# Ledger of designs, part 57: designed miniproteins, single chains, continued (2)

Each design is a single chain, and the fold is of that chain. pLDDT is the mean over its residues in the fold that is shown.

## One batch from the design tools (miniprotein)

Design m5963
Fold by ESMFold2-Fast:
Structure m5963 (fold): chain A 82 residues (1-82)
Amino acid sequence: SLGLRIKELSRRGNEAIRTLGRDHPEVQELEKEGEKALEELKKLGIENDEDFLKWLKEEDPEFYEELEEEKKRKEKLLEELE
């Protein structure tokens, strides 16, 4: 249930950033929901983003690839500002 919620929030976040832009209020709300889901996951024994990504890579490699693509896209956008 928690994992599925995190996966759905990640997909919605990716689409919202792509269509609405990173500064849009809906994107910010999705990020807050994602942070809450990660906080719940931390209470279950996953203490940081790297541990989560390592676990996710083994448990759901498709979702892991989606998160990596999101990170690469955000990094590319950040570099365009430099």
Scores: mean pLDDT 72

Design m5964
Fold by ESMFold2-Fast:
Structure m5964 (fold): chain A 62 residues (1-62)
Amino acid sequence: SPRKAAEAAAIAARDMGTKELAVQAARSFYKAVGGPDAYLAAESGQTAEEAAKRMEEVAKKA
């Protein structure tokens, strides 16, 4: 599903440790699940790991 794909992308971005990839993953996740939380988390200057955890929280809520 789009949600699972977005979660996988978030985990990959976290593992790579690249903030830019985490932001891209959050934007894709925002579009897929309709929740801005992951997008805002990435843009707020959080780490890739923090952004990934936020995306997981949004996915569970959605």
Scores: mean pLDDT 58

Design m5965
Fold by ESMFold2-Fast:
Structure m5965 (fold): chain A 93 residues (1-93)
Amino acid sequence: MTIDDYIAQMRQIIAQMPSMNRSDRARAIARINAIVNDLQAAGVSYAQIGARLDRDIRSRNDFYADVARAANVSVSTVRSILKDPEVRTKELK
């Protein structure tokens, strides 16, 4: 996928997250994080990702806060999903 495809996919996922169930939302959070990691490996900063998404994201903490807000979950929930990728989509309450 191109960088523009990744940005478009992130915009779509973020817009859809408020209507997702808990399991789909956790997968969405993990997918967004995977895309961000791919973009950063390609030399795209958090600030550039934020600018392309028209969102105030400058750091990893800003990214977690923005995702938490969009998903209507706590920042600690986002961190928990991302810290354990093996269980992120399976062991949700």
Scores: mean pLDDT 74

Design m5966
Fold by ESMFold2-Fast:
Structure m5966 (fold): chain A 67 residues (1-67)
Amino acid sequence: SHDEQVDQLLEQLRQELLSLGVPEDTADNVVAGLRDHVRRHKLSIEETQELAQSVLKQVKAHLEEKR
């Protein structure tokens, strides 16, 4: 289902954030915020995937600037 595919994409994002050293509470808050955004705006699976990839790219850039 749509909800199952969204949950899988967001869980993948969560695991990738944790692998980058993002704290678990922060990763959980990011995923919860994205899930809320996806539901409020009725985003497609493709739009959700693009949003998750954009967030991951921004987090990676931010972490590299802090080194």
Scores: mean pLDDT 83

Design m5967
Fold by ESMFold2-Fast:
Structure m5967 (fold): chain A 75 residues (1-75)
Amino acid sequence: GSEIRRAVKEKDVEKIAEYFEKIKENPEDSQLIRDFAQALVEAGISAEQAGLFIVRAVNGADPKELAEEVVKALE
């Protein structure tokens, strides 16, 4: 989980997009989803908003657009 936390904390759009893409490709990976949601919350995203980002990723939203929205929310 340390790499996920680093990517979110550093506002690394490309790495955050890679994690959204992995979630989109593996919507049943509960551990990845949990670790990523926790990283978002620890960085300052609300639990509700983190959940909405995950749901959008699972439903096929663009990973890069989601990553850009996360970084903007952390500004």
Scores: mean pLDDT 86

Design m5968
Fold by ESMFold2-Fast:
Structure m5968 (fold): chain A 96 residues (1-96)
Amino acid sequence: MEERIRELTEKMAEIAKEKGLEAYARMMLATGELLIKMLNGEPMEVLEQLEADVMAALEPVFKKEAAEGKASQEKNKELGEEVKPLLEEIDRLFEE
């Protein structure tokens, strides 16, 4: 399971990098590491706080990329569609 989470999140990050969406790539890699830490017994409240901190740090970068790129929202939609099956696979790993 850990190896599969890394494979899926790294693949998503590569797709984001190809589109020039580095903030999304960093978020995807951070999400993978947080999920792996959760599997290794880290408290969920600590993981939720770390996820919130990462998202808060990346929010202004997302907004700046959207404003500066003009077409960055279209790239975000394309990224969303391409990573959707990978996200669904990750979600299934945590379904019980």
Scores: mean pLDDT 71

Design m5969
Fold by ESMFold2-Fast:
Structure m5969 (fold): chain A 73 residues (1-73)
Amino acid sequence: SVKEEILALFRAISLMSEMEIDLRKLQKGLITKDQFNQRFDQIDGELQSLAPLIPKSLADKYFSQFAELRQQA
C-alpha cells in the first residue's frame, strides 16, 4: 500500500542519515573503522529488507549511495 511504501521510505532515509553521522564520527576519530563496518553491515541488512517495499529505482539509488558512503570510510 502507499502507506507502507511511505513508511519504508522514511525508514530508509533515517538509516542513510545514521550512516552519514557514523561516517562523520569515523572521520573525526570518535569511532573505529571496525565499529563503522559493523554498523554498516547492520544497516545494509535492514535496507535489504526494505527494498521489496519501495520502488526499485529508489531502492537502487539508496543502495548506490550507501555503497559510496563505505568508499569514503
Scores: mean pLDDT 84

Design m5970
Fold by ESMFold2-Fast:
Structure m5970 (fold): chain A 93 residues (1-93)
Amino acid sequence: MKVKVVLNNEVVEGEQDGDTITTTLKSGSIKKGEEFVIAVIGEVYDPSTVTATVNGVPLEFVRSVTRGKLQGFYFKAPRDIKAGDKITIKYKK
């Protein structure tokens, strides 16, 4: 199922399969140690069960923030992330 994801201040399409959402960084870059947000539009998830990876490398979960229909997950980059890198988020409702 296609979903809308806010990734590094851009709206991108993601694919949802069960408890997993996969998307791709559209433009720009995130440097190692920087915090960035992934926000899923329309659903609220249990932040204690959220994990994410960039090209299979685990992202460090920092915090979750909910505002209306948006739940934002803040992660710290374990390495430099470039346009075209695959980001996968996994959660439980």
Scores: mean pLDDT 76

Design m5971
Fold by ESMFold2-Fast:
Structure m5971 (fold): chain A 70 residues (1-70)
Amino acid sequence: AEKAVRAALNAHDVTVSDEVVKKIASLGNEAEAARVAAHLAKKGLTDEEIQELVDRSKSAEELLALIDTK
């Protein structure tokens, strides 16, 4: 899951800490984690905004809902 998350973020030139990648990977299965990472990167959020949203989220579904507010 972590490799898929990192690849999705890197596809949009987004670089975040390994801790953020691990947390995204832990929110759901590999497909859900990769989808969340792609949506985060596509929204053009800053590394700080990504970290804040990930820290506030308890699930992949909750994180996707928070991304949609940006």
Scores: mean pLDDT 75

Design m5972
Fold by ESMFold2-Fast:
Structure m5972 (fold): chain A 82 residues (1-82)
Amino acid sequence: SKELRHQALMIEAAIGIMQIAMALDVPITESTKKNIFELLADYPKVKELAEKLIEAHEKRDVEEMDRLIEEIRAELEKILAE
């Protein structure tokens, strides 16, 4: 559906911003965090995982970041499968 596609794109955009910050080893600014959380407002489970991913990135916990990305991907697949 068009609605599910649009919502999936918003989640992918939020994840993409986080992945770019991680790849460049730069902190995610408070303004960017706010924008990410606004994009994920309708998906509380994904938002919670995104908050944990940002925290893991700030701590440079690569193992935790990898796990959280996989969990976010699984949640996105559930949304797309609806």
Scores: mean pLDDT 77

Design m5973
Fold by ESMFold2-Fast:
Structure m5973 (fold): chain A 79 residues (1-79)
Amino acid sequence: MGLPSAEEQKEIAKKMLEELKKKYEEDEERLKKEIHEELAPLSPEEVEAAFEEQIEKARERGLEEYVEAVEMLRRLYRE
């Protein structure tokens, strides 16, 4: 598979963050439920470790919008 360019990765991150914000504004409880259902096969400890790893890697790549999106998912998962 072709990997997205750095520019395409930034655009994907922006769209991901925008979609999450829209879902949150439309139905916060539904978004929280969807996040929990998607991550249900993993333990809470594994989920937290995965979020931390994704945030660290995204910061190293300068993907600020992706960091914000993952931090938003992590916050909603904790609620």
Scores: mean pLDDT 78

Design m5974
Fold by ESMFold2-Fast:
Structure m5974 (fold): chain A 99 residues (1-99)
Amino acid sequence: SLEEKIEELKKKIDEAYSNYITYQLLIHSARRYRDEVLEPEYERRIAEAEANGSDDVPKLRAEYEAQRAEVDAFITRLENKASEYEKKIDELKKELENL
């Protein structure tokens, strides 16, 4: 029936929206890790190395840049997934409007 088709589409929209929100939460968590854990930890390690006159400072900066690039690439992949679900929601809403 038409009512059953409407209910099925609404359920699919809710599922796609749930996935979209999940990816947004993962993006938020990854950004918090980067900004509140990764960056402060390397700032602390670099400051300690500089205070001790260690030759490790360039190595620590390179390690930070590599880890930062990896986290940023991960965030980009999550953002792409969120975008896919946003597009799916829009497509499902259009299908619902055409019933």
Scores: mean pLDDT 92

Design m5975
Fold by ESMFold2-Fast:
Structure m5975 (fold): chain A 87 residues (1-87)
Amino acid sequence: SREDILEKAKDALRFFARHYLGLSEEQVEELIAIFEESVEQGLSEEEMLARLEALLRRYGLSDEQIAQALNVFRDLYGWVKEELAKA
């Protein structure tokens, strides 16, 4: 279902943000909220990435961490859109 796809994506994103980006629980949930809102509003990949990049810069992540994170977000967003098209 749509909800199962989103929950799976949110779980993967939560794991990545906590374990690889070192974000706090509050920062992780803020990041997930922006990702989920982007899916629900049907934003382009570029628009979603711009919003998340701005958030990560506010968190003080390095340019290298941001670049790596944006690649993960791009891949995950593409997967979500592909799976939702099948549902």
Scores: mean pLDDT 86

Design m5976
Fold by ESMFold2-Fast:
Structure m5976 (fold): chain A 71 residues (1-71)
Amino acid sequence: SLKAQIEQLQKQLQMGQTMLDGLTAIGEQLKALEPLYPDAKALAAAVEDQISRLQQGIADLQAQLQQLQAQ
């Protein structure tokens, strides 16, 4: 049903936002640890790449949700 599809997308968006918040916090901690942990810079860059990909996925899901809600 349309309602079930909307609810599923809303749940996926909520999970995506939670993951985005978590990755952002990890990225900030890794940048702060760079002087103590030599690999932190490379790990922070990898996390930043994943954040960018997740942000695009969230935007795509938001567009899908808006299309379904317009029906």
Scores: mean pLDDT 87

Design m5977
Fold by ESMFold2-Fast:
Structure m5977 (fold): chain A 98 residues (1-98)
Amino acid sequence: MEPITLEIRFEGDPALRQQMFNLARLVKAHAELLGNSATVEGDTVPHVTIKFETEEDLEKVLELIRELAAQHPEISIWVRVRKESDEYSEWVSLDVPA
């Protein structure tokens, strides 16, 4: 069974770099607490890659990301998912609907 891969991209003002990396590390820690593999990369903006074995853990991490996006409207959080195929979905912003 191919694992589900979630990629997360953070974008914002360069002054928010430390804040973006703090959010990325919080997401990584949450995914790892659920037993999933997570990596944070990047120098100016963080990129997070998480591999899930269940859709339930994916939804739990996505829920956290939605909450963080709602608390930090100045930071754009984009996600894409790959399941049992080689193709990723398009990048989707997790902005709260106005």
Scores: mean pLDDT 77

Design m5978
Fold by ESMFold2-Fast:
Structure m5978 (fold): chain A 67 residues (1-67)
Amino acid sequence: NDAIINALIARMRAMGRDYYSGIQVGSILRSMGISDDITSRIIQQLQQRGDYVSASQAGQILGQILN
């Protein structure tokens, strides 16, 4: 699922932010057709980290959930 992870990272980088909230990452994932279950699991992981991540960190968390 490297294509999905790379698509998330590319979309986040295109938005021009250094860091993203769990809500912002969740909105991007829903726009990509990712399930609510996977989206909720990512939001929970981000909340444990203080609710802000870089594009690369979001990609790593998505990779962990998809494997």
Scores: mean pLDDT 79

Design m5979
Fold by ESMFold2-Fast:
Structure m5979 (fold): chain A 73 residues (1-73)
Amino acid sequence: NPEEEERKRKREEEINEANRQGAIGAIETIARVANAPEEVVREAIERIENMESLTPEDVVRIAGEVVDAAQNR
């Protein structure tokens, strides 16, 4: 049923967008606590936005890189 498949696809797109927004919020919060430079935060957000498939592992890795960049400066 094309209409059901369309509804499923739209729901998946909405979930993916919500997941990206959640990941961005998490990165911003972690960066604030770690006192990371604005440029590092911007780069991390851009990487998340450019990911076709965002996994929890990707979010954890990017968050770790933001914290490491803050601590090494």
Scores: mean pLDDT 78

Design m5980
Fold by ESMFold2-Fast:
Structure m5980 (fold): chain A 77 residues (1-77)
Amino acid sequence: SRRKEEAEKIAKKQREELLSTSKEMREAVLLGASGGVYRMAGESYKLAGDEEKSKKYFELGEELDRKSEELLKQIQS
């Protein structure tokens, strides 16, 4: 029946949307976690007096945090 075909189309669309959202959410979480690790490395290098490496790792952490926030905004829109 037409109702069965319509229900199957809706179910397929919902499954595809959930799989897409799950993938993007996992990527955003991993980027944010990696950003935190790089910021901690930057702080450690700063305490060790390695200003060049400290700056590099802080910049890497900030970039990963920015990408995480950007993906989260795309999921919410």
Scores: mean pLDDT 80

Design m5981
Fold by ESMFold2-Fast:
Structure m5981 (fold): chain A 75 residues (1-75)
Amino acid sequence: SLKKKIEELSEQIKKKYPNPELHSVLSELLSVLDYMSEEEQEEVVKILQDILKNGITGDLLLRLMELVLRAKERK
């Protein structure tokens, strides 16, 4: 399941990186997963894998926030 993979990656990122803005975005992400398409969920997986491996960049955080905002507007 893509949702389970996103949940597991989010938990690993929260454990590895002490970034409160990222932790907030990940919490919002988990609340709106049901409003994301499978394609959007796959893009989220790629972003979270990149963050976990290489650390947080402004571009990755912005892209993640844009996906969360778009899903939140469908709620």
Scores: mean pLDDT 85

Design m5982
Fold by ESMFold2-Fast:
Structure m5982 (fold): chain A 64 residues (1-64)
Amino acid sequence: LSDEQLEEAKARLDEAERELVRALTRGEISAEEAQRRGQEVVDEVAREFGVSPEELRAAVAAAG
């Protein structure tokens, strides 16, 4: 991942997490559904940047 791609990926993951936390807190989705949707976002972002979901998670963790 380039620094630009990492910042884009991190921004998308952070926004998705905030939306899922809001929906979960408001009782709009279950904890199981929130986990599933969160995983789907990670998988989609990783695919768009041509990396594995594990590599994306490691890169984001190392950056912040």
Scores: mean pLDDT 81

Design m5983
Fold by ESMFold2-Fast:
Structure m5983 (fold): chain A 87 residues (1-87)
Amino acid sequence: ALSPEEAKARLEAAIRELSARYGLSPELLANYLAAADAIGASADPARELQRFAQLLEREAAKSTDPRLAAFLRELAAIARELSEQMA
């Protein structure tokens, strides 16, 4: 099973890669990296990854920017996969 430290590292790497691919602002990138830090510091990182994925899917559905929506959906899939690999 993935450790919390490995899951956090993979989530941060995914955020940076997808941010570069979809052209996110530095401010928005900083916000998602801060979310990854909070998940890694939680008492239940696997559960927080599942919640994060659900939040990202909900925000994607509300987004008027197709590029941001694509970023959010792809990151949500990665967060869900990482949570499953921690089990």
Scores: mean pLDDT 88

Design m5984
Fold by ESMFold2-Fast:
Structure m5984 (fold): chain A 79 residues (1-79)
Amino acid sequence: SKLAELEAHLDAAVAALPPELQGEAREAARALLNAVRQGDKAAAIEALARFGQLALDSGSPEAIEHAAKAANILAEILS
């Protein structure tokens, strides 16, 4: 399912982050997945923005790539 694909890319992005950012990223990913399950588009977009900012701040190319893939999958879920 697209939700399972979203979760897989979020998990991969978290794994590519520095350990000090992984906790905040897991919280943002959890908020994002919960918002998607509830149909709360605004909350999902807000959680994705927070997650994406953590990936960008990390400077990890792998985390940034997986976050971008998660954003594309979320756009498909919300369409």
Scores: mean pLDDT 89

Design m5985
Fold by ESMFold2-Fast:
Structure m5985 (fold): chain A 94 residues (1-94)
Amino acid sequence: SKENEEILETIRKAVEAKVPFEELELPIKYLLTDPSFDVEKILEILKEYMEKNPEDAEKVKELINEFNNGELKLSEEERKEAEKKIEELKKKFG
């Protein structure tokens, strides 16, 4: 959807702006756990993040491993927090 594409572009712009991983972790987990988002595009953004922020590459690899192992889950509270963080990122980068 256009809305999902706008969210993905917002996250990509935040990555280019070197937003700390701590601010992006829940948004990325939200995208990875929602089947309406293109996983290949999310993984491409994560690859770009690791290239631009090599100090956080280990944390990103751990997140990808959790996703690949089916260990990645969000509580209802974490999902709501992720949605709030995505809206804040849209205000800064949309």
Scores: mean pLDDT 84

Design m5986
Fold by ESMFold2-Fast:
Structure m5986 (fold): chain A 77 residues (1-77)
Amino acid sequence: DEILEKAYKKGYEEGLKLGKEEKSEEKLEEIREKKLEELEAIRKAIEDEKAPVGGSLLLFEAYAKGFLEGLEKAKKE
């Protein structure tokens, strides 16, 4: 779980930074939508078990979740 926690934190920090630096709500929403699509695709792959559920998919999921949460936190400022 250490590696997943690190991936989540990295995503969170990057999402938070981007959300604070980007002044355009339109660009911010576009980035958010793209990350949501990525997360949804990863989650579907995990659920369908079409690909081996390995560390890579779980790392990508953790990072994407962190990024989206960081972005949401920044938007509330």
Scores: mean pLDDT 74

Design m5987
Fold by ESMFold2-Fast:
Structure m5987 (fold): chain A 64 residues (1-64)
Amino acid sequence: MEVTAALLRELRRDMRLSNAVFADFLVRVGKSSYSRAEIVEMIRRGELEPIAEDINARAREARA
């Protein structure tokens, strides 16, 4: 499944998650290789594209 930055923004908005809780979700459920602190900082800057690409790369790696 392809994850986009737009999808991540929609999920955060719809779930009404704080930046910290959303970062924890992306580390634990999304299997992001970024740390929770790095994801929180990226969310503050509006930089969700690297997070989406990392999740997609991890999903591809799991299928290989």
Scores: mean pLDDT 74

Design m5988
Fold by ESMFold2-Fast:
Structure m5988 (fold): chain A 80 residues (1-80)
Amino acid sequence: TDSILEEVKQLVEEAKEKLDKAKTIEELFKIYDETKKKLEKLFDEMIKLNASVEDLKEFQELWLNFVEYYNEKLLELREK
């Protein structure tokens, strides 16, 4: 499951780069929705591989980190 967690980390970092380049709220929503769908797929894969509680917790922490970053970017665009 280390390989899936590395893929999750890469996905989150790539999503953060896309969020940094987004100029509209609609672009942020699209990036969030696409990233959420990919994260849900990776979570399903972790469950199928019987990932440990520790691995599932790390996944949740990475997911929450992405959501927090998304919310910060959303607020920045709303303050324009």
Scores: mean pLDDT 83

Design m5989
Fold by ESMFold2-Fast:
Structure m5989 (fold): chain A 88 residues (1-88)
Amino acid sequence: MEDARDFLARLDASLAKALATSTPEEQELLRALGEALRRIAEAIVAGASEEELLELLREALEELLELAERLGNEEVVEQVRRQLELLE
């Protein structure tokens, strides 16, 4: 459980650096990230297992990766891919 929270905190910090000069177009990615983080936080409050939390995190990262690729944000794509690698 704590590992998933720590991973989310590291992901947030990494994305914050990438999005420090974010444009209005990049705000779509920020909104998607916020929704993903909210879903995981709600699962934590509901007492989800570590396995369930890691699966939700993986799904959220994969969804964010797809959106970032569609929007052409190479910096976010690279960061999300690295986070997925760390999860494995």
Scores: mean pLDDT 71

Design m5990
Fold by ESMFold2-Fast:
Order: C-alpha cells, then structure tokens, then sequence
Structure m5990 (fold): chain A 97 residues (1-97)
C-alpha cells in the first residue's frame, strides 16, 4: 500500500481539530454517545484488513464531524442516525471481510 498522500494527511489534520472544537460545545450525554460510537468503530477497524480499514477511516472521521455538527445545531435525530449508520456500515464491512 502506498503511504497516505500529503493531501490526505492534511485533510485528517484539519478534520480532527474541527471535531475536537465542536466536541467542547457538546453536552456530556452527546459527548458520551460520540465517544461510545468512536470506540466501537475503532474496535471494528482493528479487525478489518488494512486496506479496508484505511478507506473506511476517512469516512468514519467525516461521519463523526457530521454528527458533532448536527448535535451543536440541535438536530438530535439526524446526529443519532449518522452515528447509527456509521456503526452499521462498519459492521457490514466486517461481515463481508
């Protein structure tokens, strides 16, 4: 596998701080839900082949950002749906691996 491109590294560098900034604006209950989802996703990623895990890692970061933004905007049902879809997608990848 080629190493991640400079652009891919830069995208990850930008996404993580944005998630952290939004995270500070969340309630403790919202933070817990995101943390529990992230933890389960991380455990699934560890069980996937590296190539599949690498491709899904970028999608997972974007999904966490989308969910955090939805919680900050008081779109609670949408935020929960995003987290549930991320978990379902990760589990489907694990079952097909």
Amino acid sequence: LPPPSAEEVEEGRELVPRIEELYEKLSEEEKKLIEETARELEEILKELPFEVAYEFYREYLRKLLEAAEAFVEKRYEEARRILEEALRRARELKEKA
Scores: mean pLDDT 72

Design m5991
Fold by ESMFold2-Fast:
Structure m5991 (fold): chain A 106 residues (1-106)
Amino acid sequence: MGEEAKRLAEEAVRLAKEALETGDSKLAVQAARKASRAVVLYVELDARGDHEAVEEVMPLLREAEEAVLKAVEKLREQGDLETVEEIGRIVAEAQREAAARAAALA
């Protein structure tokens, strides 16, 4: 799980940076999906008390979240509000899943 969360966060950073450079909405959506999956896994690791994995994943996850936000800002500037709303739905769904998983492990 820690290794999977790290890999997903690293892939999200790469895709989000490429989306920011190119303005490619498809890459931005892929980055958001990978970052969101990494968040769900991170919350599960935290809920299980896996402090070592949490410490390793957290900086990569923060970088991924920042990169995705910058890509989303570029899409807003381009007027691609449909993709911005799609990414918002992806993030909101992942937050609900993460909360449900944390509650189940409490």
Scores: mean pLDDT 85

Design m5992
Fold by ESMFold2-Fast:
Structure m5992 (fold): chain A 93 residues (1-93)
Amino acid sequence: SEMEKELELAKKLEEKARELLKKMSEEAREKLREMILERAKKAGLLDKVDEEILEEMMMAAIIATLLAREREEKGEAEMSPATREVLELIEES
């Protein structure tokens, strides 16, 4: 039951993230790409990020942002400035 609920939530978040990524303007997608690459660079992982990994990281960033928004709305956690920038990028699209 718990595992099934977790899997269902993961699928719903992935679908929502894919829909948002499709609706984003080219400029918004490029800004998100640049943010992910900057984060990878600061982590010393830039040389390990190919196009496939970059796309997965962009999807993960959107999912994490949606989850952070839900947590902030419930009063459970404050959204980080970096996550808020991703949220603004999604909402401007």
Scores: mean pLDDT 78

Design m5993
Fold by ESMFold2-Fast:
Structure m5993 (fold): chain A 74 residues (1-74)
Amino acid sequence: SKIEELQKKTVERDLKLAEENPELLPRIARGLRVAKEAGFISDELYEKAVEYLRELAKKSPDPELQAEVDRILE
């Protein structure tokens, strides 16, 4: 549906922002969790975005960033 396409594009833009600004990963992870809990995004889209955010956190030079993202998405 058109709503699903818009949600996917919004998530993709947030993930792109996280790629370019790793310091925003915790904020983007919190926003993603809130959207999931509010029912604004599907479980499938959430799962894929979570996996991607975790991979971005692993590539960060900040070793605490992965742990923080994992705590938020727990």
Scores: mean pLDDT 80

Design m5994
Fold by ESMFold2-Fast:
Structure m5994 (fold): chain A 81 residues (1-81)
Amino acid sequence: SMMEEAIELLGEVADMLIRAQRGEPVDEEEVREKLEEAIELLKDDPELVKKLQEALRYFEEGRYTLALQLIFEVIEELLKK
């Protein structure tokens, strides 16, 4: 399902952001691509799209903790559906 695919992508992004917080090298393009793919999968839910777009913005700013918080919020909302 699109929901399961989005959760998988967001889980991978969360892992990458945790590594980035620890100062480990991360493929920034892969993070962007996975977030954009998750946004496309969730496009019919404007609240979730807004949170993921904000997470992408925080990631581009190097604000990994804030990006992670929003990603976990989206995962939690998807698990409730």
Scores: mean pLDDT 87

Design m5995
Fold by ESMFold2-Fast:
Structure m5995 (fold): chain A 100 residues (1-100)
Amino acid sequence: MIERKEGDLTIVELPEENIIVVASDNLDEALRKAFELAKEKGLYAIIVTGPALVEGWILSHETGIPVLGAKSVKEALELARKYGNTVIVVGKDQLEEALK
């Protein structure tokens, strides 16, 4: 596990699972960083929880990277493990749950 902070973003890479978790109280910034990382590392999809889903779909159209909506962090992890090579976008308070 590799954890780093970049401004208000917390980024956690799970190389054994090919998953990256991006956590922020600013979901728009987290979402933009998720697309940047997905493009940089050749990841297949971005999974979003909560209100950033619509902006995620707009960025999906611009980048060609699929965005999946999840009802919970648990569902996001299940989808990420199913597809692999995925970025999960969560709030900072959800980061601990996303790493379980």
Scores: mean pLDDT 74

Design m5996
Fold by ESMFold2-Fast:
Structure m5996 (fold): chain A 74 residues (1-74)
Amino acid sequence: LLDEVEAAVREALLAAGLSEEVAEKVARTAAMNLGKSEEELFEIVKATLESAGVSPERAEELARRVVEVARATL
């Protein structure tokens, strides 16, 4: 389950044009935080994307997609 979520999130981020390093880091962070609320997961993913150099606007869009992908895979 965690591996499936991590793989699905990683693929979505790679398709959005992020590097493998950033995609793997964000995917792992999302998988480790699946037990949190959707709002908390969104904030964590957004912060992780921003810390990796993604702009705030793009980080918000990508964080929403990551939450949707993670939720759909559960």
Scores: mean pLDDT 82

Design m5997
Fold by ESMFold2-Fast:
Structure m5997 (fold): chain A 57 residues (1-57)
Amino acid sequence: MEKLEKLSPVAKQLLEALKKMREDYNLTDEQIEEIINRVKEKYPDLSDEEIEILKSF
């Protein structure tokens, strides 16, 4: 759970949204990865470490 402390407030909100979408729409890991790649384009201030954490959930 210590890895969550490394996330910015924006990244934490994105993580919660991705978890909810994964559960509600039964998204595959590939679909989540595509969504995260699009998120990185909209939020270029996200670190590579934050992106990696988002992909792991």
Scores: mean pLDDT 73

